# Designed miniproteins, single chains, part 51

Each design is a single chain, and the fold is of that chain. pLDDT is the mean over its residues in the fold that is shown.

## One batch from the design tools (miniprotein)

Design m1756
Fold by ESMFold2-Fast:
Structure m1756 (fold): chain A 82 residues (1-82)
Amino acid sequence: MQAELDRARDLIEADLQRQVDALTKQAEQQIQQVTEKYKDDKEKAQQEQQKIRDQLQAQIEELRRQTQEMLDGLEREMERRR
């Protein structure tokens, strides 16, 4: 039982990390595009870059929240099987 929960936890955490890495890479590409688009407007470039970073942070926080809900579900299932 514990080994199965540990494996499920590891898989969920590994999936979270892959999704975070993918989102981060996409955000970096968008930041580069914005930097090139607004070469003549540093303030606009910074504002658009910050929006991308804020969106990335919100997406990561949502993924972490969903991951925690899944982990909490596994812990409750463990208690029910006791």
Scores: mean pLDDT 81

Design m1757
Fold by ESMFold2-Fast:
Structure m1757 (fold): chain A 74 residues (1-74)
Amino acid sequence: KLKELEEEIKKELAKAVEALKAGDAEATLKSIERLQKLLDELFKIDPEKAQKLLAEVQAVLKEYEEQLKAIVES
């Protein structure tokens, strides 16, 4: 249950990164929305683990900040 949710979050983060690298605005935004929902679910089960995973997601997305800006401004 908990481990499956963690794996889904990591898979969705990987999809977001691939979409960002490809410049796919629609796929990137959909993956970010799914990540947010999955993290919200994890917060209800294990807030400490959710905080840690959120920090990992934010750190990865920060590496692609320029690509994210281009998507939001398009």
Scores: mean pLDDT 79

Design m1758
Fold by ESMFold2-Fast:
Structure m1758 (fold): chain A 90 residues (1-90)
Amino acid sequence: MSTKEDIKNVLLEMGVSEELAEAIAEDTVNGKVKNPSEETVQLAAEEAARIAKERGLSREEVLAAALAAARSMGNFDEAIARAAVEKVFK
């Protein structure tokens, strides 16, 4: 299953452009997603949030990116995604 496609699809649902969603998803999976440990999920969520913020997305869209990254790795705990957003907007 393609983690990149899962992240991209969530970003598209949040109104992010296809080109931007593809770029965020690509950067996220290439950097962090090989073996989904809790630490790896945290790093993937943080990377997705950072990329989304740097590309000018709103806080809500940044949260959606972090949630997408975590969920694509089988983690449905919002706490990891919320912590990533808080860290990125610090």
Scores: mean pLDDT 71

Design m1759
Fold by ESMFold2-Fast:
Structure m1759 (fold): chain A 105 residues (1-105)
Amino acid sequence: MEAAEEAERAALEAGGEDAGRSARGASLSASLAGEEAGERTGRAVKEAARRMKERYEGKKASNGASRAAGSAATASATTRTGGGGEEGTGRAGEKAARGAGEGGA
């Protein structure tokens, strides 16, 4: 988790338009952090978090659109997993199929 923030720092430093690239870099860094979990995480992440805050102030305006799109996608996926997407769809679909068969026959 912490090492992922370090990878995100590098991606954000490369460009303000790479919100998606930042997320991917964080995932890759998580694997590397498995080897360096204790050593690098404590020092680098604290410094990266501080620098990232400064970059967010300038990048926030530019990253607004990408952030909104990514946030919506994440919320949708979370809802599907256990929120309620399948709660209504599954039951409604089964009942609709029964009604169609009886009415169409």
Scores: mean pLDDT 49

Design m1760
Fold by ESMFold2-Fast:
Structure m1760 (fold): chain A 78 residues (1-78)
Amino acid sequence: SAMDAAVAKHEPLIDSLLAREPAFLALPEEQQRAVRALLLERFRTADPNADPLPFLFAAVPEAYREVVGRTPAELAGR
């Protein structure tokens, strides 16, 4: 489906961004899986032809607040 295509298209970008985030790598494995799963689920409703970066700038802090209770910036102390 178009939604599954959007997820598949953006999954490598999400994984690349999360792998570069020290706050993500410091999370327990259960919370890492939950943040990743929530981001992928939120991408299911995204336009597969749209720029993913504006969506990611909004979705990543929100996913962290929902799963961890703090944003990556707060976890990094900044």
Scores: mean pLDDT 70

Design m1761
Fold by ESMFold2-Fast:
Structure m1761 (fold): chain A 81 residues (1-81)
Amino acid sequence: SLEERLREVVDETVERLEPLREKEAASTDIMEQADLAVEQLKIIVEGLARAQELIRETYGDDLEAIEEARRRFVELLLERL
């Protein structure tokens, strides 16, 4: 289902973020913290892009369904962050 595929994208995104978040929490260097924050943002953006592809593939041009599914994906991702 789309829900299962979106959850898989969330899980993959969170797994990629976990080591960077741990490293950021342990860092006392401002430049290292900034670099880690940028890398985390890139990973989140990639996850959003993948979710968007799956949603469009499923709903085509149904804009209301696409919007609802995008909101759902963001909620799932934020719950895990």
Scores: mean pLDDT 85

Design m1762
Fold by ESMFold2-Fast:
Structure m1762 (fold): chain A 136 residues (1-136)
Amino acid sequence: KEELELIEKIIEGIEKAQGILTEVGRLIKSLDESKIPQAIELLDQGIQTQQQIIDLAKQLYEQSTSPFSQKLFQEVIEVAQKLIDAYNKVKESLKTKSMEETKKLFEELNAELSPEVQRTYLRLRLILEDMKKELE
């Protein structure tokens, strides 16, 4: 029961982070330097969301007796840490580089990390669905 609720919170966190990244991408794509403070504020929210995902996934890792589930939760932690590193790189680029250079960096990081995020998201959803069926 507790494990199910923690997995649901991680899924919600991933969905929230995806919304934040979509909005950051829109602001950066505008090439409007007046949008830099808003983009940085959203990236800070993204970092906080990823930290919450890490904390929840660590809790699940310690509570899980399944090696398969533990491997997934470890992958969730690793992907969330990569996202925090990527958010920090984009923030630094917004402060020190042109908007065009930042757009290129954002697109490169998104192309690299989106497949990893989608994979962990789908696997978490499958585990959640299986756990819900066991409770029926």
Scores: mean pLDDT 87

Design m1763
Fold by ESMFold2-Fast:
Structure m1763 (fold): chain A 114 residues (1-114)
Amino acid sequence: MSMEEKINEIIEETRKRLEAARTPEERRAALLRGIGKLIHVIEDNLDQETRDKAILFLGRLGAIFVEAVRTGDREAGIKRVEELLKEFEEEFKDNPKLVKQFEKFVEVVKEALA
């Protein structure tokens, strides 16, 4: 399985788990599990510099989601994940496939906050 296929499977699994989640605790657990799985795929497939930066962005995405779920401030959460996506697009402008994958994951997070 390619890195792209593995990432797409993790994104879809995470979306389904977030849709099935009944509590804030279950929503946090579902996203953090998805992030952890993405980190493992990234560690296996990307060079160290790209990997370290991508992992930091995934960590920031998780922190924004956890805070939005904790506070109930969904609008602020959505705004912060959109700002994070723009930063990711600039940092990884030379890697359009990675940007597209991160955009897909951000969309799942935004849907979970809507």
Scores: mean pLDDT 86

Design m1764
Fold by ESMFold2-Fast:
Structure m1764 (fold): chain A 66 residues (1-66)
Amino acid sequence: AKFTLSGEDGRWVAHIPVGDEVVKIEAPTEEQARKLGEEFAKKNQKKIEEANKKLAERLAKLPNLG
């Protein structure tokens, strides 16, 4: 999944969309924030896809059970 990075003075944040939520991972450097964001997305890819599917099912009000 694609994520965004935002930088502020002395801190970087990776924003990872998970369903209708956004997981924020803070790090002291852009490189660390990117690494942590990528690792999180990679390690939690299945969970992120499941959350996105659950969100889609809730919004569509389909009776499909996961």
Scores: mean pLDDT 74

Design m1765
Fold by ESMFold2-Fast:
Structure m1765 (fold): chain A 100 residues (1-100)
Amino acid sequence: MELTDDQLVHAGAVYLWERETNPEKVKELLEKMKEALPKEEFEELLKRLEELEARIRELDPDYAVRPGEEPPELSEEVRELLIEYLRTLLEMGEKAAAAL
């Protein structure tokens, strides 16, 4: 089954929480993706993620959720940005896996 929008929002918020609380773990994952992807493609996708994250933080500083917590009540705009953020991460992961 495809992930629902609510599941994508929750997963995105949890990932951004892990990025804040365990930056070394997230850095290790990104470094593995960087090694698998062409430099230009990796830099373009990373820039997109950074732009989306900056916009989410500007609109709702409390967007991030711990694993196992209920998703926060977010504005429609923040929910759409989290969906786009996770879709971009999934695209990066799929391309990295294909480059194995």
Scores: mean pLDDT 71

Design m1766
Fold by ESMFold2-Fast:
Structure m1766 (fold): chain A 64 residues (1-64)
Amino acid sequence: MIEVEEEVTVEAATVGEALRQVAEHMEKLRAEGATNVEVTALRLSRRDGVYRLTATVRYELAEP
């Protein structure tokens, strides 16, 4: 198992939509074989009516 940590940035008109996009990314990682998928940090900003959410996502991948 290797541990991976990545930042995912999403933009949406609402905070709820931004959170949904992060959740969809996490589900995609799980579908692709990632385990222990968790969010370790969240940063939210707003510019020109658009919400930008940056999530730090940690997960594990199996070594072949």
Scores: mean pLDDT 83

Design m1767
Fold by ESMFold2-Fast:
Structure m1767 (fold): chain A 78 residues (1-78)
Amino acid sequence: SEVDRLLEEVARAIIEGDVEKVEELLDKMGVSEDIKKAAIALAKGDMKKMSEYLGIEDFPTFEAGIVRLIDEIRRELE
């Protein structure tokens, strides 16, 4: 789906640390400010801030953080 393609692009931008691209994509998708802040924090390598913005107690690995974040974005859009 188009949503899945956009989510893959967001994941790649996070992995690459491209904060501007992450912000641009999430603005186009209309996600909440907390999810946007979480994605930007993760793109900067700050897993603790990402977990705080998502309201989760666990501190995931970077890869697990990406999976959780993409899942949260998908839930907001569907």
Scores: mean pLDDT 82

Design m1768
Fold by ESMFold2-Fast:
Structure m1768 (fold): chain A 76 residues (1-76)
Amino acid sequence: MSQAVIDYKLSLVPKEYHEAVREFLLKNPYASALEIAYLLRKLGLSYSEISKYTGMNKSALRKKLKELEPYLDSLL
């Protein structure tokens, strides 16, 4: 993943989470918006904030993260 793509993704989250998201993206360069959303949820972001980042509907986001939780926990 290019630095410009990382910087863009970081611009959508609060500064206090930039380092954790950057480290995750460097280790997981093909990480989907859903996997990044799960990381942000673990870091304490609200579904409303994550919805702004991913462009996903809050209800769909909550449902998908719950369904994939056993797999996503193995990545973090």
Scores: mean pLDDT 73

Design m1769
Fold by ESMFold2-Fast:
Structure m1769 (fold): chain A 92 residues (1-92)
Amino acid sequence: EEVDRAVERLRKYIAENPELQKAFEEARKKGFSEEAALVYAVLYSRNKTEEQKKAIENIVKELEKQGPETVRRAVLELASILDAEEKVKKKK
């Protein structure tokens, strides 16, 4: 249930940006799980160079190799970061 809420948080974030939706779909086409594709799309939004984007792809591949629990942990961490950023924006 915690993971389900985190997944919905990442899906909402991605849905607000067409470029992130495209990154998610491309990750899914590459064979990433839905959760791994969400991690990829969110990290893609934070990184702008080709080198950084290649590093993100390698990081997400490594997370999948370690198993679904590791990917879910990454989903939870990213959802927490997005929530913290939203709180800062509301206080400004």
Scores: mean pLDDT 78

Design m1770
Fold by ESMFold2-Fast:
Parts: structure tokens; sequence; C-alpha cells
Structure m1770 (fold): chain A 60 residues (1-60)
């Protein structure tokens, strides 16, 4: 499973951190619901022009 969130680069570091934490929690919960409670959750952050691209990947 892969979740992608775009954030404006104008957001504060704290707001970005909170968003990443929330995405990790959602991905872990979704993996558990999908029958993969031991799935490895990986979050990557990449600057794409005026946006920050956050990609959350769940590996079984």
Amino acid sequence: MTLTQRLPSSLSDDQIRDTISGLRTIAQRQARDDGQPNARIRVTQQRQGDNILITTTSTP
C-alpha cells in the first residue's frame, strides 16, 4: 500500500512533522485492518517545486 500527500512548502516544520506522524499512524492502522499487522511503514519526504511530497509505503 502507498499513500501520497502533497503539502504546501509554506507550512511550518512542526505542522509537517505532525502530518508525517499522522500518516504513519493511519498507514499502520490500515495495514492492521488489511491483515498485515507486522507491515513495515516507511515515510519519505521530497520537495517538488512549491510543494512537499510525502509518500508513505507499507510493506508486508
Scores: mean pLDDT 79

Design m1771
Fold by ESMFold2-Fast:
Structure m1771 (fold): chain A 85 residues (1-85)
Amino acid sequence: MKEEALRLMRAAGELAGRLRRLLPPAEALEVETEVSMYLISAAVALRIGDYEEALRHAREALRLLAEAAEAHGLEETARAAREAL
């Protein structure tokens, strides 16, 4: 559980970085803000030992990244996000 949550959090961070480079600045900021909220929640859950909650938040971050990538025609990034889920 903890290792899986950390794996998904790392994947979400990497994909968020890729989207930040590929999206227009306004769209990048919107996606980064929403993803950051889920990743902060995942980090808090990890700190208190709630690995299931951390995993849920990390999955929501990846879902958001997949949807944003799909909306902008970024097929490779969308696939990477969906496969990490």
Scores: mean pLDDT 85

Design m1772
Fold by ESMFold2-Fast:
Formats: structure tokens, C-alpha cells, sequence
Structure m1772 (fold): chain A 93 residues (1-93)
């Protein structure tokens, strides 16, 4: 049940990355996500654990996906305050 919800959140993130960056495959979107997570000091496994914690705290898959996508956007735009705020929020779940 929770593993299916984690998968749903990841699929929402990957689909959004594909649409925004014009990537043709989910594998390309996953590699993009992994690279951006490295810039944030996170692994894919750590991201999955953060998603799992947020789901256990009662957040919806759509809310979690939106938060992560906003974090990636803040990273790309160089918004250090928003990036740190969103990272702290995710880690506090």
C-alpha cells in the first residue's frame, strides 16, 4: 500500500520532468532527477524515504510531488532560501 503510493509520487515527478524538459523516456527523466538530487546532497533512496515519511504523516501523493518539483525549480532558479526551506520541510516529515 505505502510502496504503491511512493511509486505514484515518483511517477508524478518523472512525468512532470518529461513534460517540462521535453525528455522522451522515463529513464532520461530518472537520470535528470538523480543528478539534481546529487546537487541537493540526496540519493534516490533518501528521496524515497522522505516520500514515505511524508505519506505516513498524512500528505497526499500530489502534495508531495508538488513540493519536490518546487524544490527542483528553486534549485534551478538559484533561490537558495526557498530551496533550503523546502528541504527542511521534507526532512521534518
Amino acid sequence: EIEEKVKKVLELILKSIMEVYGLKTEEEARKYLEEKLKELGLTMEELKELIKSALKSGESPDEIASTILNLLKALEEGDEELKQSLLDYLKSS
Scores: mean pLDDT 82

Design m1773
Fold by ESMFold2-Fast:
Structure m1773 (fold): chain A 57 residues (1-57)
Amino acid sequence: SLEERQARLQGAETHRANAEAARKMGDALSKVDPELAAITRAKADEHEARADQLLAE
């Protein structure tokens, strides 16, 4: 339905925004906490994968 499509688009947008924020945070942490930086980048990858999955329907 149109409503379901709009919900998926909104979800994908939210996940993309979270991925961008996580990548920026990972970059900032890279020199001070490499382990946390790696975890944060993995989180960004998860958000991107979820956004792609929501749009693939």
Scores: mean pLDDT 86

Design m1774
Fold by ESMFold2-Fast:
Structure m1774 (fold): chain A 74 residues (1-74)
Amino acid sequence: GPAPVYEITPIDEAMLEMIKTKGFMGTTIDDVLAAFKEKGVFDAKVSPLQASVQSALGLFKAVEDMIKDGFIRA
């Protein structure tokens, strides 16, 4: 079917702007996602299932779009 449109949330924007300001040269997308998880963007503490594929996919897509737009290198 048609690909869904993903929008960057205000939380994702703030986190990505912080990373952009710091300079993200040579960092992988996995490192970014690990940092977001460490900072509690994923509410993993409430249940294993609440770290849902949909929430993780949304954030992953936002990060991928930022890489594509040149804000982050992968």
Scores: mean pLDDT 47

Design m1775
Fold by ESMFold2-Fast:
Structure m1775 (fold): chain A 90 residues (1-90)
Amino acid sequence: MKLGYRLTITFEAPDEATARRAAELAVQAIEEAGGEVLSSGLQRIGETRYVLSINFLAPDRKQAEEAARAAVRALEEAGVRVLSSTLTQL
């Protein structure tokens, strides 16, 4: 049985196109790490600041934390600056 988690990441991107591409890569990274993505949302909260929220299922917290790290890494590799990340169990 899988458990529900929410990953919330705040990051800076130079434009909305870069932010959207980075968000897509972060969702893909969670899926590649074995997470089952249920929903995701990207919101602009400032001129260069965005919040990405991803709801996903994972077998346990350790695997959820590994998926969250993969998502943050995917954002950084996409050229965005990660300011904070929070993983919460649903």
Scores: mean pLDDT 88

Design m1776
Fold by ESMFold2-Fast:
Structure m1776 (fold): chain A 75 residues (1-75)
Amino acid sequence: SMREEYIQKIVDLLRERGLDELADEFEERFRNSKSVEELKQVTVEILTRAQKAGLPDSDIEKLSQLSGKIVQEML
């Protein structure tokens, strides 16, 4: 599904930045989210934690776009 493709792109981006634990955690959280509201909460938290981990604005923007597409796939 397109949802799986977007989750995989998020995971790949985080792993490329050496954030393997964050990638593992958010892969599970995106896969296990049952509602749009849960997905919106997961998107807020991944962006916050990625910023705190020191990812550049370009990566934060990419994560925002990919997670937004996951939310849209549930609508």
Scores: mean pLDDT 86

Design m1777
Fold by ESMFold2-Fast:
Structure m1777 (fold): chain A 92 residues (1-92)
Amino acid sequence: SKSTLLEFRVAVVGGSVAFVERAARRAEEDPSTSREQLELVLKEAEDAIKDGEAVLKDLKKNNAPQKLIDKAQEAIERGKEVKKRVEELLEK
């Protein structure tokens, strides 16, 4: 159903954000993390934010439950925080 697909898309975005959060944490703890690895994490964070924003738009268009909208918004904000953290690491 359309509802099941939207729930799945939110879960996928959340998983992507959780992955880049773990990668950013590892990079912050490991000074041997290469610039190339940081650039890959940055790209994945940017992609997750874009996917999250697309899902959020579809959730609102389909009058999805507020809990699902909140989860998508939280994932987008977490993705933006990861992007900021990785950008700060790339400036060093």
Scores: mean pLDDT 88

Design m1778
Fold by ESMFold2-Fast:
Structure m1778 (fold): chain A 60 residues (1-60)
Amino acid sequence: SREELLRELFRLADEQHDKYLEESKGKSPEEQQEILSQRNLELKKRADELIEEYRERQRL
């Protein structure tokens, strides 16, 4: 359902953020920014895939 999709998206965002905090420890500010950017890009692509799959199922 749409609600399940939204919960999954929220969970993914939460996990990515927690992992960012762990991995950014001891890194330079520049590396921290790159890690954050990389994870946000990854999250965005995964989210887009889930939304697209949801739309395809709705069309059926």
Scores: mean pLDDT 81

Design m1779
Fold by ESMFold2-Fast:
Structure m1779 (fold): chain A 65 residues (1-65)
Amino acid sequence: MEAEIKEAMALIYASSAGIEVERVEVRDGKVRIVLRAKTEAQRETAEAVLAQLKKQGLIDEGELR
């Protein structure tokens, strides 16, 4: 339940920032998000999104592709 709420909040945040979410993985109460960036500007935004999500405790791991 708690991890499912974090997953939903992380998805909403990334989508609101205009970043494509490739997938979200929930395993053993840990949340991992995979974001996709097609340009250098999108990569910078995606890195900022990952940092903010980690700071808020909404994800445990993040990947950028």
Scores: mean pLDDT 80

Design m1780
Fold by ESMFold2-Fast:
Structure m1780 (fold): chain A 74 residues (1-74)
Amino acid sequence: SPLERTIEIAREFVRRFVEALETGDEAALEEARRLDGTLPPDLRVRVYELLQEALRRGWSLEELIARVEAAIRE
C-alpha cells in the first residue's frame, strides 16, 4: 500500500541519517538526502521533530523508528 511504502522510506531515511551523524559516512548522507526528497513535506517536518526529540531524550534508533512509524499511521 502507499502507506506501507511511505513507512519503508521514512524508516530507511532515519537509519541512513543517524548512520551519517554517528559515522560521518558520505554515502549514508547522500542516501539520506535522496530519501528525504521523496518524503511528503508534512511528514518530513514531523520526522525531523522526532529526530530532535530523540537526540534530546537519548532514544535508541529502534525507539525512534517505532515513533516515526506510529506518527505515519496516525
Scores: mean pLDDT 85

Design m1781
Fold by ESMFold2-Fast:
Structure m1781 (fold): chain A 84 residues (1-84)
Amino acid sequence: SSLSDEEARAEVEALRKAVEELRKKIEEAKAAGDERKVATLTAALGIVAAAASFVAAKTPNPEISAEAERLAREARELVREFNA
């Protein structure tokens, strides 16, 4: 089974918004000194990265696949940064 271009684009857009929202919430939690919330939100960001990799694997469209892979990489880089 594979995703349609419309489904894949919608999923990438939703995941991109999730990365942006989680980044903001993690930065707010860090500023507040809430280490448990930082850990929980960073784990959620890891799940978003995995979902982006899944979309990249399931779309037959190479441009959407490349965009989803870039999003997965960006999310994984943020996970490493927030766990440092």
Scores: mean pLDDT 88

Design m1782
Fold by ESMFold2-Fast:
Structure m1782 (fold): chain A 59 residues (1-59)
Amino acid sequence: MPPTPAERAAGDAVSPEDREKFQRLLENSEDPEKARAAFGELSPEAQRAYTEAVRAAPP
């Protein structure tokens, strides 16, 4: 499923390297355990962008 506009905007705000990890996090969002591990590998700025995107458009 494609990411929401908010999640897309968050992905645009991160570095190219973090963007790949960010995309994998979104693809694995249905598996909380794997999503948590992928989230932990992101930079603090990317983690913040992701949490803001989830709060803006959670489903």
Scores: mean pLDDT 68

Design m1783
Fold by ESMFold2-Fast:
Structure m1783 (fold): chain A 78 residues (1-78)
Amino acid sequence: MTPEEILEEFEKRVKEIEATISDAKELKAALSEELRRMGLLVGREYRAGRISEEELRELEKRVSEILKKRQEKIKALE
């Protein structure tokens, strides 16, 4: 998978989780599991030589920005 495909899949799943789960605690748990799942996928692609160190760094940065926006929204639900 390309870095862009991984990011698109992650964003899609985050949106589906947010649409399905309305409880803040359950939402936090579900997002943590999705992040863990994505991390395993990214790690596998990196070890296989499919993504470069620069691409990995850019993915981490983009994922962090997505998570920050989600965390602010979750805080608003408290």
Scores: mean pLDDT 77

Design m1784
Fold by ESMFold2-Fast:
Structure m1784 (fold): chain A 65 residues (1-65)
Amino acid sequence: SMERIRRLQAEYEAARAAGEEEAFYERRAEELEAAALAGATPELTEEEIRERTARILAEVKAALA
């Protein structure tokens, strides 16, 4: 949702002000990967989970740009 994106933007700006921009993206990638693994079906491969996580992270980065 747009509200979720606004929350992510606020967190990103706070991390950027603290000089932790890269750490912010690393934490988000780990969170998205963990969520993807937790929601994975038995048929979903590790590679597919990683690709899905990468796409979600790319969408977050695009929304913040």
Scores: mean pLDDT 69

Design m1785
Fold by ESMFold2-Fast:
Structure m1785 (fold): chain A 90 residues (1-90)
Amino acid sequence: LLEELRRLAEEGAERAENLERATRLLLEAGLDPERARELLLEAGVPELSALRVALAVELARTGSEEALDPALIREAEELLRRRRAERAAA
């Protein structure tokens, strides 16, 4: 698991496809969002990308299999970007 996450980080942790794969791997491992985020950071995934994946894991664990949909991952990324932009403007 950690080795696979390291490879995804080296290939580009910002790429949506890699974030989707990381999300599925962490869900298969049964990790909670906080542990998933910690493991991603250990693998060298940047904080923002780790947060995006952890959020996707949390959405999936709420019983929504739709959280595995790439559109939901993109929505989570957009939400995080907007929150950061609002804080930078405030």
Scores: mean pLDDT 68

Design m1786
Fold by ESMFold2-Fast:
Structure m1786 (fold): chain A 93 residues (1-93)
Amino acid sequence: GMALERARRILALPDVAEQVRALRAEVDRLIKQGRFDDAIDLVEEVIRLSTRPEVIEAALEQLKRILKEAPDDIELINRIIGAILRAIGVLLD
């Protein structure tokens, strides 16, 4: 899907700093468009595919931001919390 394509594009960038900047920019764009499900899907794919702790940490920061900006929707909030726990699990492994 689109989330996988976006994640692959970000993770194809040559250095971690560029990957982090691209992730932040794409999440910012999706939030500003009200596309919270797409933002969560993107961050989940980045967490699943990345082997770089700095990128996983940036993904966690973006999930916290999505949680702050998200509407009061319990299903959406539950998705964000699940993704946060997954990111923490990867960082602790």
Scores: mean pLDDT 89

Design m1787
Fold by ESMFold2-Fast:
Structure m1787 (fold): chain A 78 residues (1-78)
Amino acid sequence: SPEEELLKEVEKKTGVSREEFIEGIMLKEKLSREEAEKKLKELIKEALKSGDLTPLIKKAIEADIVLGLEEIKRAIYG
């Protein structure tokens, strides 16, 4: 599907998988998995409409940073 192709391209460019993207959104925005999946779907829909991957790639990088910071926090305080 076009959505799967976009996620594959994002993963290829950023190293961020669909699961990592969802987990990062959940952590950053304090959302449930279902809410994070809905948000990711809207980001993909917007990228498909615009033909511009830049906002989606930016959000993937933000998710990766948030996951890395949470890992550091757990290592120090957990």
Scores: mean pLDDT 85

Design m1788
Fold by ESMFold2-Fast:
Structure m1788 (fold): chain A 60 residues (1-60)
Amino acid sequence: GSSLTERERRVVKLIIDHVKETGRPPSFEEIGRELGITPEEVRADVARAAAKGELLSVLK
């Protein structure tokens, strides 16, 4: 896939790590709180990462 931005990589890593630790995906609000960004910014980063094919295993 296309390269992720540094922030998109942090969002993807946080989602993957959370799923591995808890067995569920985090909410956009949870990710935003962890990274210090808005849930809307998280949604945009997730959408871009998914469009690049980097989240298919997580966004089932």
Scores: mean pLDDT 73

Design m1789
Fold by ESMFold2-Fast:
Structure m1789 (fold): chain A 64 residues (1-64)
Amino acid sequence: SQAEADALHQKVQDGIAGKDKEMGKQLIKLVESSLKAAEEDRDVHGPSTIAGLQKVLDRLKSKL
C-alpha cells in the first residue's frame, strides 16, 4: 500500500540520517554488496558508478 511504501521510505531516510541505526546497518550491507558487484563487472560499471557507491558507503558509515 502507499502508506506502507511511505513508512518504508521514512525508515530509509532515518537510517541515512543516523536516526535508525539498524536500518543504517542494513543500508551499509546493501551498498557494500552493490559496490562489490560493480567492482566485479567494471566493464559494465564505469569508475564514476564505483566512486558514487563508495561515497554513499562512506557517508552511511559516518552516521553510525
Scores: mean pLDDT 76

Design m1790
Fold by ESMFold2-Fast:
Parts: C-alpha cells; sequence; structure tokens
Structure m1790 (fold): chain A 63 residues (1-63)
C-alpha cells in the first residue's frame, strides 16, 4: 500500500504538466500493477493513497 502511494506521487510529479485527465490516467496506470498484487483491503488503501496524491497534484497545478 505504501509503495503504491509513492508510485502515485512520482507519477503525478513526472506528469504534472499534462491536462488533468491525462495526469489522473498516468497516476492510475502507475498504481494499478501494485494494487493487483495486494489483498482487497490493501488494494483499497492503495487506491485511497493514489486519489490523495492525484488531488494534491491537481491542487498544486492549479494554484
Amino acid sequence: AEEAGEAAREAAEANKDLPDEELSEAVYKAVAPIAQKLSEDEAAEASALAVEALEKALAEKNA
């Protein structure tokens, strides 16, 4: 789960110049391989961390 959060933050930082839709897609693509190997509860936590990282990146981009 923690590794998914780090992957999400790295993907968001690398793709912060992309439009919002492309940025969100890049973050989800980075997290998906990690989440698929986790238990259901851990995958839910990974998804929450990915959403948090994406929201932070979008807020910083539009500030």
Scores: mean pLDDT 74

Design m1791
Fold by ESMFold2-Fast:
Structure m1791 (fold): chain A 66 residues (1-66)
Amino acid sequence: DRDEDNRLLVRAVNGDEQAIRQLSERYGVPESYLREVVERIRAETDPGKVGQLLNELVERLHEARR
């Protein structure tokens, strides 16, 4: 569910460790990778660029489902 994955992503960006773990389990990506990307998003101060980074992460997670 893309909507659920987007909600997990928002929670992960807000520092929810459980959301990072759930995304890792659902997509088979390492938690360390997700933490690195989330930290990059959290460091961004421009809301438009934050949205772009979030979209790039979502696309990568969807690609992992192939």
Scores: mean pLDDT 74

